# Ledger of designs, part 24: designed miniproteins, single chains

Each design is a single chain, and the fold is of that chain. pLDDT is the mean over its residues in the fold that is shown.

## One batch from the design tools (miniprotein)

Design m812
Fold by ESMFold2-Fast:
Structure m812 (fold): chain A 65 residues (1-65)
Amino acid sequence: MMTPEQRAEYQRRVSELYTKLQESGDQKKIDEGEKVLREGQGRIEETQSQEAADETLKKLEEIVK
């Protein structure tokens, strides 16, 4: 299971990536990022795994590129 520190780091990283998405001004990328975050949040709550958090961050990073 994720530690509280791992959850805090995940939230920090999500904020950084989401800020970059908003700065892009690309509504399609923003919508895709929000979908990834919703799906990722559900998976993290279900599994409480660092792997689920890492997968969500990886998908967000791909959208930001």
Scores: mean pLDDT 81

Design m813
Fold by ESMFold2-Fast:
Structure m813 (fold): chain A 77 residues (1-77)
Amino acid sequence: MEEEEKEFEEAIAKLDAYIAASTDEDLKKLAELYKKYSEKVFKLYKEGKYEEAKKEEERFLKEAEPLVERLREKKEA
């Protein structure tokens, strides 16, 4: 668990750097949303609250959907 915590903290630090370097607002928002939910889900897994973690994953997918759709439209245009 402690080693997993360190790996998670390193992943979040890399994500923060990516958010800071991003110039696309939709991509930045998606990365920020992913960070927020990843932190929440990790805490719930650490606490053994797997059903609550799954619910937060579902919330992420719903909130991410319009941002992913906008990014997909930009790629196709």
Scores: mean pLDDT 76

Design m814
Fold by ESMFold2-Fast:
Structure m814 (fold): chain A 93 residues (1-93)
Amino acid sequence: MEEERMRRIIRRLLEKLGFSEEEIERLLSLPPTEQLRAIFAATPEEKHPEVYELLSELSAEELRKEALKKANPEQLERMKKIEEEAKKIEEEL
């Protein structure tokens, strides 16, 4: 399950960076330790901060999707309440 999650995150990262399907499949065939190194090697250094930002966003999104699939209705309502409170604070700042 963890390996499949990482595979989904890396695939989406590569798609957002504009890699071709052929390049994505090649990179995903590499061991996990080599995948990130190969991605950074193939990406211009000026784009490396964007890679880190996208990786963080996509990781958070996948974790949220897994939580939503297993969450009961009470947990979903709690998360919505937290998001509404966060929006109120953001509007006040």
Scores: mean pLDDT 71

Design m815
Fold by ESMFold2-Fast:
Structure m815 (fold): chain A 75 residues (1-75)
Amino acid sequence: SLAAEAAALRARYEELESKARQLKELYDKAGEAAKVSPAEQETYDQLKSLYDEAKREAEELRARAAALEAQLRAA
């Protein structure tokens, strides 16, 4: 059902938001390390990229869930 699909998308974006929060903590720490050692800059950049990707995916899934809910209300 559309309601079940919307609920599944909500669960998925909540999971990704949680992962993004964890990644942010890791890249913030890597950023501090990069201030002391340029070799840590690549790790910082990689973690930031993963965070940005997780946030983008979460927002996209959230939008899809909202669209399905709107369809369910119109039906």
Scores: mean pLDDT 80

Design m816
Fold by ESMFold2-Fast:
Structure m816 (fold): chain A 58 residues (1-58)
Amino acid sequence: MNTPEAFLETLRRALEDKDPEARERVNKAFTTPDGKPLSEEELRRAREALEQYLAESA
């Protein structure tokens, strides 16, 4: 299931735990117009946006 909470946890694992499985899942889920995976900076911004969204939706 693609819940924001589940994806936020995957982003955290990819960025903080350096989990290659989590990183692969994030890269597969995100596609840029140029077909390139998101940079670490872009992933951090995505995590921040999801955390903000979840905080406001609770």
Scores: mean pLDDT 70

Design m817
Fold by ESMFold2-Fast:
Parts: structure tokens; C-alpha cells; sequence
Structure m817 (fold): chain A 63 residues (1-63)
């Protein structure tokens, strides 16, 4: 699910992953370039559940 993908992206960030590494993870898991960019912005600029929910919305809406 996109929620599970977004949750894992936040886990990667919290473990020191760069924005580029998070983006690569999202694309590898089926995100479009547009969705991956929006989700990375959400993950890098928000905290906890808010980061996950905003990234999930980006993946759901932009594909």
C-alpha cells in the first residue's frame, strides 16, 4: 500500500537516508517521478505521522 511505502520512506529518512535515496526507494516501489518528488518533499519537511499521511496522499493522487 502507499501508506506502507510512505512509512518505510520515513523510516529510511530517520535512519539517515538522503532525499535522493528516499526518492530512489519510492521510484523502485512504483512511484512516478512526479509522485516521488512530492512524497520526498513531504517526508523531508514534515515529522512523524504528518510526513507519512502527506507522502501517502502524493503517491495516491500523482501515482
Amino acid sequence: SNFEIASKALELRNNGATPEEVKDYLIKNGASEEAARAAVDAIMNNEGIVAVLLATAALDELG
Scores: mean pLDDT 88

Design m818
Fold by ESMFold2-Fast:
Structure m818 (fold): chain A 70 residues (1-70)
Amino acid sequence: SAATQEVVERLLPVVEELVRKDPFISQTELREAIYRETGVRITPSVASLALKVALEKLAEELNAKTAALI
């Protein structure tokens, strides 16, 4: 839903920072960290979507940097 997308977009900077610190962070650990940082409780589905988006973005950044070294 549009509301779910808005929540993911708002939390994305925090999720990206958490994933950069621990790329193997679970959705449960992510939800607990977001609650501690922002006071927002999110569902497992929102956490899974945010994790997917953050990990894909980090993979793209890493691939771009690797290509620049060649």
Scores: mean pLDDT 78

Design m819
Fold by ESMFold2-Fast:
Structure m819 (fold): chain A 68 residues (1-68)
Amino acid sequence: SRQDLFDAAHARVGALVAAYLAGRISPAQLRAALDAMIAANADNPDVQQALEDIRRQVERWLAARAAA
């Protein structure tokens, strides 16, 4: 279902953010992984839009962290 796709995408984003905060992946790897998730969901526009919104939020967050 779309809900299952949303739940899976949300869990994956959480895991990627946790990996970044733990120092296991770089900001560039986090960006690339999120961009790959957006591309993988091209056939599900609602999920793709939610991931694009998350991608924009993550970019603002990373920019704020880099400026601190």
Scores: mean pLDDT 86

Design m820
Fold by ESMFold2-Fast:
Structure m820 (fold): chain A 84 residues (1-84)
Amino acid sequence: SSSEIKQAELYVEQTEGLARMGLSVARKAYPDKSEQIEKLREEIERLTAEAKEAVRAGDLERAFALVEEMLSRLKAFMQSLDDS
């Protein structure tokens, strides 16, 4: 429905915003990880674009799966910082 599509679009945009904020903070805190942060940023931008396309197509299952992939990649990156 139109309402569900708008809600999915909001979730994708909110996740994108949180990811951008997190990566900005990480860049300041871990300047030695700049290459890894840049690669992750590029991956997040690609996944965000695909998620927005899925929402536009009405494929909400795919859109949510792509959001989960974004969150998974962010979690893995944060975990790599704790292991350093």
Scores: mean pLDDT 84

Design m821
Fold by ESMFold2-Fast:
Structure m821 (fold): chain A 88 residues (1-88)
Amino acid sequence: MLEEAKRRALEAAENGDYETALRIVYQAVADATGLSDEEQFRLLKELIDFLGDVLNEPSLAVAHIIRVVGDMLEGKTVREAAKELAEL
């Protein structure tokens, strides 16, 4: 799953479709059933860090992690936050 999500996100980003690349990342986390909140957060961070590197925008990773942490502080799971961001 992780490698497939990275591949699809990279393909979208290389075509200049950064919105689709981000949606692929959030959807991969939202679809990751059976993971703990900590495991979901690690998966999200890994995929967002990967996108930040590909886009040459390390600040992108920080901004998206802050959004997810904000949702978690409101009592949402990482998966719930990712699902909302994927559907936006």
Scores: mean pLDDT 68

Design m822
Fold by ESMFold2-Fast:
Structure m822 (fold): chain A 86 residues (1-86)
Amino acid sequence: MVKVQVSVSAGTVAAGETVSVTATGDHELTKVEVQVYDADGNLVDSKTSTSKTVDVTFTTAGTYTVKATGTSEKGEGSASVTVVVK
């Protein structure tokens, strides 16, 4: 089982601001998928990267859940963090 952690450059931002999402694992991650959900649970953005850091821009005020899924040779794991946009 792969343990994944997610961190964001800011947990509270203004509308139009960009947040850097960083996913780290207890094993080397070969792929990171970031999915952004609004307060109603609707998927509003999805990005895939081979880099550990993915930039996400929030254009509309609200409370968002950012889920990062990391894939390694030992399996995959996911973690989530909340971002508040004012």
Scores: mean pLDDT 81

Design m823
Fold by ESMFold2-Fast:
Structure m823 (fold): chain A 100 residues (1-100)
Amino acid sequence: MTLKVTVTLGDSVFETEIEAGEKITEEQKQALLDLGASEEQVEEIAEIIENASLAQLYLEQGDYEKAEELGKETIREMSEFARLAAAEGRTGDVGIKRLP
């Protein structure tokens, strides 16, 4: 199952796709740095994406309890990322959508 990831930082938007259980690539991390994300923000975004990827893998394996727990943590981290970006006077958002 493929996840569509959209990262908004200020007026910049980064879109990518990741398969269930995959980790973010070094090229994707570099693209986020090129958009003006700090190294700390790239690490936070990577964790959000990888947690969502792992949650989808658990869902596909029928481990609904682990999928729900990790999904809730992913949503919490997304909200915290947006809050921290807003505190710095910029827009920050990480959106993740399951593709059919």
Scores: mean pLDDT 82

Design m824
Fold by ESMFold2-Fast:
Structure m824 (fold): chain A 110 residues (1-110)
Amino acid sequence: MEATAEVEITNLVDGAKARATLVGKDGRIELRFTEPPPPGTDLSVREVTITADSPEAKEVVDRYLAALEAAGAHVRLIEEKETPDGKTIKKYLVALDGEAARARVDALAA
């Protein structure tokens, strides 16, 4: 039984925002939208801000990023900070190139 991390997604094409919870569950990672993007939003280039408040949440984040790269996404860390209360906030640029990579990444949200 695993930790959760908060995720904020900003579409860099139109500025639309989405919010999700990243959940690690016994060797599987799921992105569950709490505030999904509007239908038809192009998430091919996005900023992803992930807040982890425990070591377990940080491991879930690392596994999710590895899963994105394995699916064919280009992931780049652009900002990292630690809060005084021990939370880690990391911002990533995520780019998807191709329908097959998009389908694999979208499967992580189900």
Scores: mean pLDDT 73

Design m825
Fold by ESMFold2-Fast:
Structure m825 (fold): chain A 68 residues (1-68)
Amino acid sequence: SNLEEAEKLVEETKEKIKKAKSGLEVAQIFFDGMEKLQELLDKETDPENKKKILELMEELYRFTLEKL
């Protein structure tokens, strides 16, 4: 499902951010992850799953801010 792919993508993106060596790398990884999450959000038709994907996007944003 789009939600399961989004959950996996957020965890993989967080792990990449943890291993990043610079703020620029963090930003690049973050924007790549957000682009893919947006594609999953756009493909989702269930309103509850859309809400959960948006919450996952906010979680990734907050995590990334703590690393900058």
Scores: mean pLDDT 89

Design m826
Fold by ESMFold2-Fast:
Order: sequence, then C-alpha cells, then structure tokens
Structure m826 (fold): chain A 74 residues (1-74)
Amino acid sequence: PEITTHAGLTADQQEALKALIEWARASGLHKDVEAVVARVTAALDGMGVGAERAAAVQAARDNVLAIKAAEEAA
C-alpha cells in the first residue's frame, strides 16, 4: 500500500517520516511494527512535533500495519 503520513505535518516532516518507513520496509524492520513506531516517535520528538504528535504516530502505525498485512497476504 501507499506510504501516507498525518496531513497536519509540514511537507518536510511528512517526507522525513515517509523516508523512515521506506527505510524500514527495505530493511525488513516493518515486520516489527512497534520498533518502527518507536523510531517514528523519536523522529517526531526530534523535529519538535507537539500538537500533531499523537495523530502522526497513529497514522504511521496504521500505515506500517497495512504494509505488513499486504506482505503477509502475498
């Protein structure tokens, strides 16, 4: 499935999270959803994301779960 991010993030923040999820997919780490979510959370904290943080974490979790489910179904 397409990698998506929370729409309330800036374009630079969205690109950073997409790059992180793509890196996790390429490395096989997306199979450990909680590890990827922890890295996304750390990246959001590093970028100073406050108000959008919970929604951005949830969007990343949903996207990683969708990628994992699609690969398991194949």
Scores: mean pLDDT 76

Design m827
Fold by ESMFold2-Fast:
Structure m827 (fold): chain A 77 residues (1-77)
Amino acid sequence: LSTEEALEKAIEEIKSLDISEEVKEKVIEIIKKAVEKYPDNPLKALGEAAKEILTLDLSDEDLEKINKALKKVYDEI
């Protein structure tokens, strides 16, 4: 996958989760910022996004759902 394709898939996976819209928007913003920092390295971008997401004050349930979604995209790269 290109970095743009990885970003698109990650955003769609996050949007499909049963979590609040506010959490989805925060996570998508983090993913976009990570891709901006690492435009030619989708694996590095997703890894950095996952680290940043861990700094959010989210429930363990939401973090588990988000991490599973991002891992699915990571495994396709």
Scores: mean pLDDT 81

Design m828
Fold by ESMFold2-Fast:
Structure m828 (fold): chain A 64 residues (1-64)
Amino acid sequence: SLPELPEDITEEQYQKLRDYFRKHGGLSYEELKKLAEELGVSLGAVRDIQYRFLLEERRKAEAA
């Protein structure tokens, strides 16, 4: 279950999005939409990255 990066997103954009989600937590649909527009990526890609981030945080909480 190795996660693949969404299409049209770079490693740098992925890391920036993860840092943003870590700092701000779960974002609303409107916030995700604006973030996608700002980075020039699809809303689906940004939403997938947020979902993966939230799963990772949940796993960390369960392991602690």
Scores: mean pLDDT 73

Design m829
Fold by ESMFold2-Fast:
Formats: sequence, C-alpha cells, structure tokens
Structure m829 (fold): chain A 87 residues (1-87)
Amino acid sequence: SAAHEAAVAEMERLTALTVEAVRQETDEDHIRSIAGIALQEIRDIAERRGLPRELLRELMERFVERLSAVRPDLRAWLEEQLRRQLA
C-alpha cells in the first residue's frame, strides 16, 4: 500500500541520517544513544503505520547492517539492541 511504502521510505531516511550522524561522532556513548533512539523511532513508525512484524524485523536488521558497516566495533551491541527490540 502507499502508506506501507511511505513508512518504509521514512525508516530508510532515518537509517541514512543515523549512519551520517554516527560517522561524525567520536564519543562511543553518544553514538550508542543515537543508534538506540533511531531503533526506537523505527519501531514507533512501524507501530503507528501498522507494519507487519516480519517487515519491521527486516528493516531493523538492515539498519544494524548499515550502521555496523560504518562502525564494526558496535556490531555486537547493535545485535543485542535488535534482539531486545524484537522480544
């Protein structure tokens, strides 16, 4: 649906903005805060737009992959956050 496509686009835009913000940050705690807030916003968008849980999972996994590509040191932490958000 158009609403479904709009929600996916909104989440992908949020992911791109988060990746850019993380590239410019040097403080690990600040980076973790930025990433955690973005994951929560992705979940909130999905809930508000009524996205299927499986699509939300795929979008969150892509978020983790994109962010981990820029910050490999955060991969394990991001995977833990993803697990907690999908529990």
Scores: mean pLDDT 82

Design m830
Fold by ESMFold2-Fast:
Structure m830 (fold): chain A 95 residues (1-95)
Amino acid sequence: MYEARAEVEVDIAGPVKVRVFATDDLLEVKITVENEKSGKKKEKTARMRAGEELDFTFEVDPDGKNKIIVEARSERPARLALYVETTGKAAAGES
């Protein structure tokens, strides 16, 4: 089994949209948003097929930094692209 992990910090209040595009079949994609000051965590999980795109929307706390953690598992080597959207800021994609 293959695993991938990416982390992004967001210092912005309001909803954060995490878009994940799968280039191969993924057994599980897990997205966790953690607030550094409150310690609160929010998680969403999904299964994805090759060529699928999923949007995950999270409400983030205005106080402190929110860390977005994306974890993926697959039976074969797989790639995913990650896009984080909040108040006009964009994050780099990972392959």
Scores: mean pLDDT 71

Design m831
Fold by ESMFold2-Fast:
Structure m831 (fold): chain A 88 residues (1-88)
Amino acid sequence: GPLPVITLSPELQAEVDRLLAEGRWDEAGALVTAHIVRKALELIPSVTKEEADKLAERVAGLVRDASRQAETRAILQRIFDELRALYA
């Protein structure tokens, strides 16, 4: 079937906007990645919420480390701009 649209909640979008305003791109990237991974894994019946949360945190950690690199920061900026457009 078609993949569901993954969007940020208003509360999560506000937190992302706050982190970006503070220049905390690594934390903003980790937060968004954790949300996307968790939501994607919720679609797999054999994966528990606890397992999804653990995997989301692990992947978010990798994105946080990568986002400290200039190239990854530019990619994350583009992703955040697209996610903000989806919220609007």
Scores: mean pLDDT 74

Design m832
Fold by ESMFold2-Fast:
Formats: C-alpha cells, structure tokens, sequence
Structure m832 (fold): chain A 83 residues (1-83)
C-alpha cells in the first residue's frame, strides 16, 4: 500500500541517517572493524534504496532490509554502551 511504501522509505532513510551519525559524529566510539562494517551496511542499504525508488523491491529484499536495519541498531547500541 502507499502507506506501507512510505513507512519502508522512512525506515530506509532512518537507517542510513543512523550510519551517517555514527561514522561522522561518533567515530571515536567505534573500532576500525565496526567502521568498515558500517560502510558495508551503508552500501547494501543504498542498493536497497535504489531498488525501492525503481519499484523493484521483492519480499526477500524487505527481509534483507530488516536484517541490515537490526545490524545498524546493534552497532548503534554498542557505540552508546559504556565501552
């Protein structure tokens, strides 16, 4: 539905914004491996965003997005942690 598409687009933008915040403003809280992982996640999310604007997202793409978004949230939680 148009509402579901709007929500998915917002969630894609939110995950990308979280990565940008972590890489630009919270880089000191990340290991080199976590920075590399965030850049890889950004590339994968940008490819999903491309498919989204082209109307080519599959159910498998949406499932992949959920997994990638969870990984972004996990890395954000680690950056916020005391260590």
Amino acid sequence: SPMDEAILGFRLAASLSTIDLLLKSWADKLTPAEKEQLEALRAQLLELARKFVEGKLTEEDIKQFEELADEVDRLAARAEAKA
Scores: mean pLDDT 84

Design m833
Fold by ESMFold2-Fast:
Structure m833 (fold): chain A 78 residues (1-78)
Amino acid sequence: MREERIRRANVGGAKQVLDLLEEGDYETAIRSAKLMVKTVPEAEVTRKILELLEKGDYEGAKKLAKETVEEGKKEGLL
């Protein structure tokens, strides 16, 4: 279903970005977020994470990504 696909893309994208930010690989985190937004344009949460990363708000991006991952775990999307 399209809605589940978008939700999985947001959660998976958030998890990948969160892991990269925790490793201090900010350049790869930004690159990965850009690729995910291009692949699933409807992934609004991933787009917001990208916007925060491009503004240099790594703490805001990390917080949003962490919240998205925790929500996804509760829904069985990870």
Scores: mean pLDDT 78

Design m834
Fold by ESMFold2-Fast:
Order: C-alpha cells, then sequence, then structure tokens
Structure m834 (fold): chain A 89 residues (1-89)
C-alpha cells in the first residue's frame, strides 16, 4: 500500500514538473505558475510524510495540493483526491 501510493505520487510529481515547465514556456499567468509550484511543493512534502509514516500530515499536504490545482488542472486535482482516499482507507 505505502509503496504503491508513493509511486503514484512520484508519477503525479513528474507530471506537475512537466506541466510547470510547459506553463513557463507558454508564458502562463503568474497565478497559474504559483498554483502549480505550490502543488508540486505540497506533493513533495506529502511523499516525505508518507516515508516517515505520518499519514495524517500527508493527507493534509495532498488536500492543499488538490485545492491549488482545482482551477488550474482539475484532472490532477482529481488524481490527488483518489490518492487521499487510498491513504485514508
Amino acid sequence: MKEEVIKELEEIRKELVRRLDEAYQAGADPETIVKLASALGYVDLAIEALKKGNKELAVQYLRMAAEALKDVDPELAKRLQEVIEKVES
């Protein structure tokens, strides 16, 4: 369970890095860039929390990441919500 969730989050992190790079290259709105960068930071913190066995803290960071992505990348926000459900189960 833990290893599968971490792997899924690492894949989401990779997609966020790609998305952020694309946003910079396209000259996206600064608000969009800040939201993508914030989500990336929260996903990194969630991965570290899970590696330390702190599921509660990881869920809090993942919720912050999903909220940041809600308007910018709804599909990634949904994927983060699915990960939250797996962690809480």
Scores: mean pLDDT 85

Design m835
Fold by ESMFold2-Fast:
Structure m835 (fold): chain A 93 residues (1-93)
Amino acid sequence: MSRFHRHAAAALSFYNSVPQTEASLGLAAAHLKRAIAELPKHTREEIAAEPGITDVREYLEELLKVAEDLTKRGYLSQEELDELKATVAKILS
């Protein structure tokens, strides 16, 4: 499992925790920021080879949904969201 996938999986895990707390959202955002930094180092094929990722588009679109919500709630910056959107668009092109 790559650094990208470890941080992305952790972000999704914390975001989907029940109950959803300020602490769990903060941890989700911290891991998502690290995933955003690592993502540009990977090709679509490298992400497809990661264990448990069956559809790269669906996985990256789920990360974008989480990032958009965390940005709206003030846990992630607009700049970090825009970086993720640009990188995802490039990988899925």
Scores: mean pLDDT 87

Design m836
Fold by ESMFold2-Fast:
Structure m836 (fold): chain A 69 residues (1-69)
Amino acid sequence: MEIVFEDNEGKKLVLKVSKSLSEEQKEKIVEAAKKDARRFAALSASEIAKKFGISKGTASKIRRDLREA
C-alpha cells in the first residue's frame, strides 16, 4: 500500500507500507515523517520497526524513501 502526504516543507512524499497496517499505525508514521522526515530517517530500521509496530523490511523502505526525497 502507498501513502502520499506533504512534509512540513510542502514536499510531496510517498511511502510504501504493508496493507496490514491499521489506520492508527499509518497516521503515526505519516505524522512522524511530516514533523521531521530527516530525524525519522536517522533512526535505524529496527528502531522504526519497534516504534511503529511494522516489519523491518517496511521500516527500511520507509527510511530509504525519506532519505531519497
Scores: mean pLDDT 70

Design m837
Fold by ESMFold2-Fast:
Structure m837 (fold): chain A 61 residues (1-61)
Amino acid sequence: SEAELERALQRVAELSAAGATPEQIKDEIKREALRAGLPQEEVDAAKTPAEAFFLLVRVLS
């Protein structure tokens, strides 16, 4: 849903503002994708924050 996507985006923005590394941001997005119902194997395929973000957008949109 749009509300779930907005919440995930806000969490990523908060982590970035706190000085989180790209690896930490990627891992947080992957946790959100798993919570949204994506299989572990699909989430594991994402190797960058951008790839993880596109998976999350796909499942929540």
Scores: mean pLDDT 79

Design m838
Fold by ESMFold2-Fast:
Structure m838 (fold): chain A 99 residues (1-99)
Amino acid sequence: SPLEEIERILKEMLELARKHASDRAVKEFEEMAKRFLDFARTMSEEHQEELLRILRKILEGMKEMVESGRFSGDLVVGITMGMMEMAMWALKLVEEKEK
């Protein structure tokens, strides 16, 4: 299911955060990941698939930032959380228009 795949990707992102970021940034990301998964559970399956597509792209970017060595772990986590926040905001607006 798209929800199970979203959970897998969030866990992979958490592993990257734990490896490269401060304990504080990791805690903030854990809270964001829980909120993101909870948000995904409220959506239709069609919008869960779209959210999954977006999340895969965010993970790809997160990996590239880490591999580049040009960004601090905390900055990578901060950018990633910002992208996740924007995705949730955008999908919520779409869902509210589709009755």
Scores: mean pLDDT 88

Design m839
Fold by ESMFold2-Fast:
Structure m839 (fold): chain A 92 residues (1-92)
Amino acid sequence: NKEHEEFLKELKEHFEKYKNSETGGLTKEEIKDLLINEGLSEEEAEELAEKIVELFGNENGEVPLKALNDFLKEKKLSVSEFLKKLAEALKS
């Protein structure tokens, strides 16, 4: 899916700028909880949270909050909209 590929590419390029960020981010456990809140099963949320941290995590294994907030602002997405789009893109 071209839209999913473009979304993931933009996201990877954006988060690459924050790889050296040592400041607070979302852990795998926190991302899992957010995905469960968006309606994913515990098993799906665990698998996707691990994949998200592997793709977008910093050196501490956390997804940088500043990177996430900046991306959401630029794309005018809510956290809920972002997580749903990310889950769909990673499942395809």
Scores: mean pLDDT 79

Design m840
Fold by ESMFold2-Fast:
Structure m840 (fold): chain A 88 residues (1-88)
Amino acid sequence: SMMEKIKKLEKELGKALSQGDFKRASKLAKELSKLYKEMGDEDKSKTYQSFSDVFAEGAEAKEKGDEFSYSIYESLGLMYSSVLKLEE
């Protein structure tokens, strides 16, 4: 089902964030945004689109060696991973 696919992608997003893989996290969040939009959940769709944008910036910071910005994005990623796990 669509719900099963969403839960699987949310779990994979959490794993990507725990591994600091912001490039993958951005792509997964973008996919989740599209799926929530298809379900009519505009709030979660917008939230995951914002996640995708933030994670893309985190990936760029990591690639550029911007350790200060990367540290902030890593903290945000861990926070978002916790929120995703707590939401059933």
Scores: mean pLDDT 81

Design m841
Fold by ESMFold2-Fast:
Formats: C-alpha cells, sequence, structure tokens
Structure m841 (fold): chain A 78 residues (1-78)
C-alpha cells in the first residue's frame, strides 16, 4: 500500500526513513487543494525525467504564513 505523510519536519524525517526500508512508494500530501496542486506539479515534473526510484523534500509557505513540510517518494516505471 502507498504511504502518505504530511506534517512537521519530524514527520517528514520519519517518512524518509520508512521509505528507505519499504518497497512501497511514499507520498506526502495536504488536504489543502493549493498545497496538493503544488506537490502534484513537483511529482509531474520529475516523472518526466527518468524511470526509477526517487525521493525529494520540500516546504510550502502559504499567504497566511502557514508552512507545511512534504516528502515525496515514488517508483517510476516506463
Amino acid sequence: MPHKYHGTQEDVDEAEKKFKESTDPVKVVSSDPNIQKSAQKHVDAVSDLIPGRWEDRFSVTTKDGTTDYFYLAIHVER
């Protein structure tokens, strides 16, 4: 089953550790549509590069000053 993580920097660090120990893809998403769209654009951009297993970390700060931390890890096959 795919794993989904969203939250603090500590949650992101735990998700990265679990991804390295798991064969399942890990995806961090928000219930906020704007944040989810940003995460999806990031996934779409890297899925155009090469097949394989990849991971990345990023943060999004919204206009209201809220910062969410994200960890994306997917397995891309072609």
Scores: mean pLDDT 52

Design m842
Fold by ESMFold2-Fast:
Structure m842 (fold): chain A 83 residues (1-83)
Amino acid sequence: MSRELLLRSIGLALRAIGLLEDIDLLEKAGTATDAQLRAVRAEAERLAAEARELLAKDPDNSVARRALELAEEAIARADELLA
């Protein structure tokens, strides 16, 4: 894996962690709007798409795989809160 691909993968994972933290904060605050939840969900979908592109190029990229898992978790949690 190149340094650039590794750094991109790490960046995606960190952004996905941040989204999960944002969702947790919104849930605990009990003041989340549907617009805020939809915005977080849309960002998580973008991260998941980018992680899938990296995995298509290198299926052994464990960092990109972790980023995808975290992004999919963020999507699922946002969907749960929107229900």
Scores: mean pLDDT 84

Design m843
Fold by ESMFold2-Fast:
Structure m843 (fold): chain A 56 residues (1-56)
Amino acid sequence: MKGDVDGDGKVDERDAKIVALVLTGSTSPWLIKAADVDGDGVVGQKDLDIVMEGIK
């Protein structure tokens, strides 16, 4: 599900926090793959925007 970063079937604040952790310098390959919600191989503001739209 697009924006469901942790795979719990919900798009909420936890998903946004995971993307923010990667953006602030987390180097975990697992978190980086999960935070790449648009599948372009890059984690950036666009991925955070997708998650934030899912929360609204």
Scores: mean pLDDT 70

Design m844
Fold by ESMFold2-Fast:
Structure m844 (fold): chain A 100 residues (1-100)
Amino acid sequence: MKSLAIKLVEGDIKIGRIKVEKLENTEEKREEERRRALEEYARVKELVEANKDASVEEYVGRQLLLVVADLYKEAAEESEDVEILRAAAIALEEIAEALK
């Protein structure tokens, strides 16, 4: 059974929410995209931690985005599919931009 994290990313691609260019599934490309995803996840965590003056509503919103980011991070750590890794990196970048 696929994890919920992998199913989330596959769903994003299938419905066209995230557009992924067809990539050659090599170890080098998987390493590159996984690193990118984890760098964007680190940025998400910094942005959530930095907000000390948020309202209750803003705090809840940021925590919900972090929960979603944790799922994309899990997909990036577990997947051996370069297209899933690229999609996770794109999603984490989008979450980081939403937190600015």
Scores: mean pLDDT 82

Design m845
Fold by ESMFold2-Fast:
Structure m845 (fold): chain A 86 residues (1-86)
Amino acid sequence: SAEDEALRQTAIRSLEGALKMIEDGVPSEFALKGIEEALEALKQLPETEEVKEAIELAERAREYLKQGNNEEAIELLKRAIELLKK
């Protein structure tokens, strides 16, 4: 649906924004907010295999970022973004 596509695009943009913030050395609180916004959008989508995997990747990225492990967070965010782009 148009609503599902809008939610998917919101998730992609939020994850891409978080990724750029981490790469640019912005305080982690702003990147964490971006990941949280992406998770909120993804959880509103139908529960498909791809959506479940994207949620898992984003949640893992959030936990690594909370631990200060930016490199692992970046890898997981890139994987989530690629999965959501088809």
Scores: mean pLDDT 89

Design m846
Fold by ESMFold2-Fast:
Structure m846 (fold): chain A 64 residues (1-64)
Amino acid sequence: SSLAETHLNLAVVYTALGKYEEATKELEIAEKLTPDGNEDLKKRILDADVQLGVQDIKSAVEKI
């Protein structure tokens, strides 16, 4: 497995745990480690980033 995929998986787990700062850092590492031309992994990282943003906004709204 690629190291980028490992960091992507960690970001997904942190998002599920509500640890959005840690999830963001793991996504940034996954993006930096993703080789140019790996469109499948880039799409998966983008999908995870969107999901992280949705969960973070939902959590913030629920506390208002």
Scores: mean pLDDT 81

Design m847
Fold by ESMFold2-Fast:
Structure m847 (fold): chain A 80 residues (1-80)
Amino acid sequence: SEEELRKKYFEDIANLIKELVPEYQEEIDKLMEDYKAGKITEDEFREKLSEILSKVDPETAKKIQDGILEIEKKYYEELK
């Protein structure tokens, strides 16, 4: 259940980024596939997402950051 909740957390983040920066959809989909298959660690997944966000314009990056904070809030609420 905790592993399922954690995977959903990263899926929600990946989906948010794909919605706001559709040009990175294929790269993000590949990262999610690799993460779910155990080919990359959670830390490697986070690092690669951060690299994508570093290439995004500041306004869109802020929208993504705000959305991630909302996803984190829901994740921690579900852990209670």
Scores: mean pLDDT 81

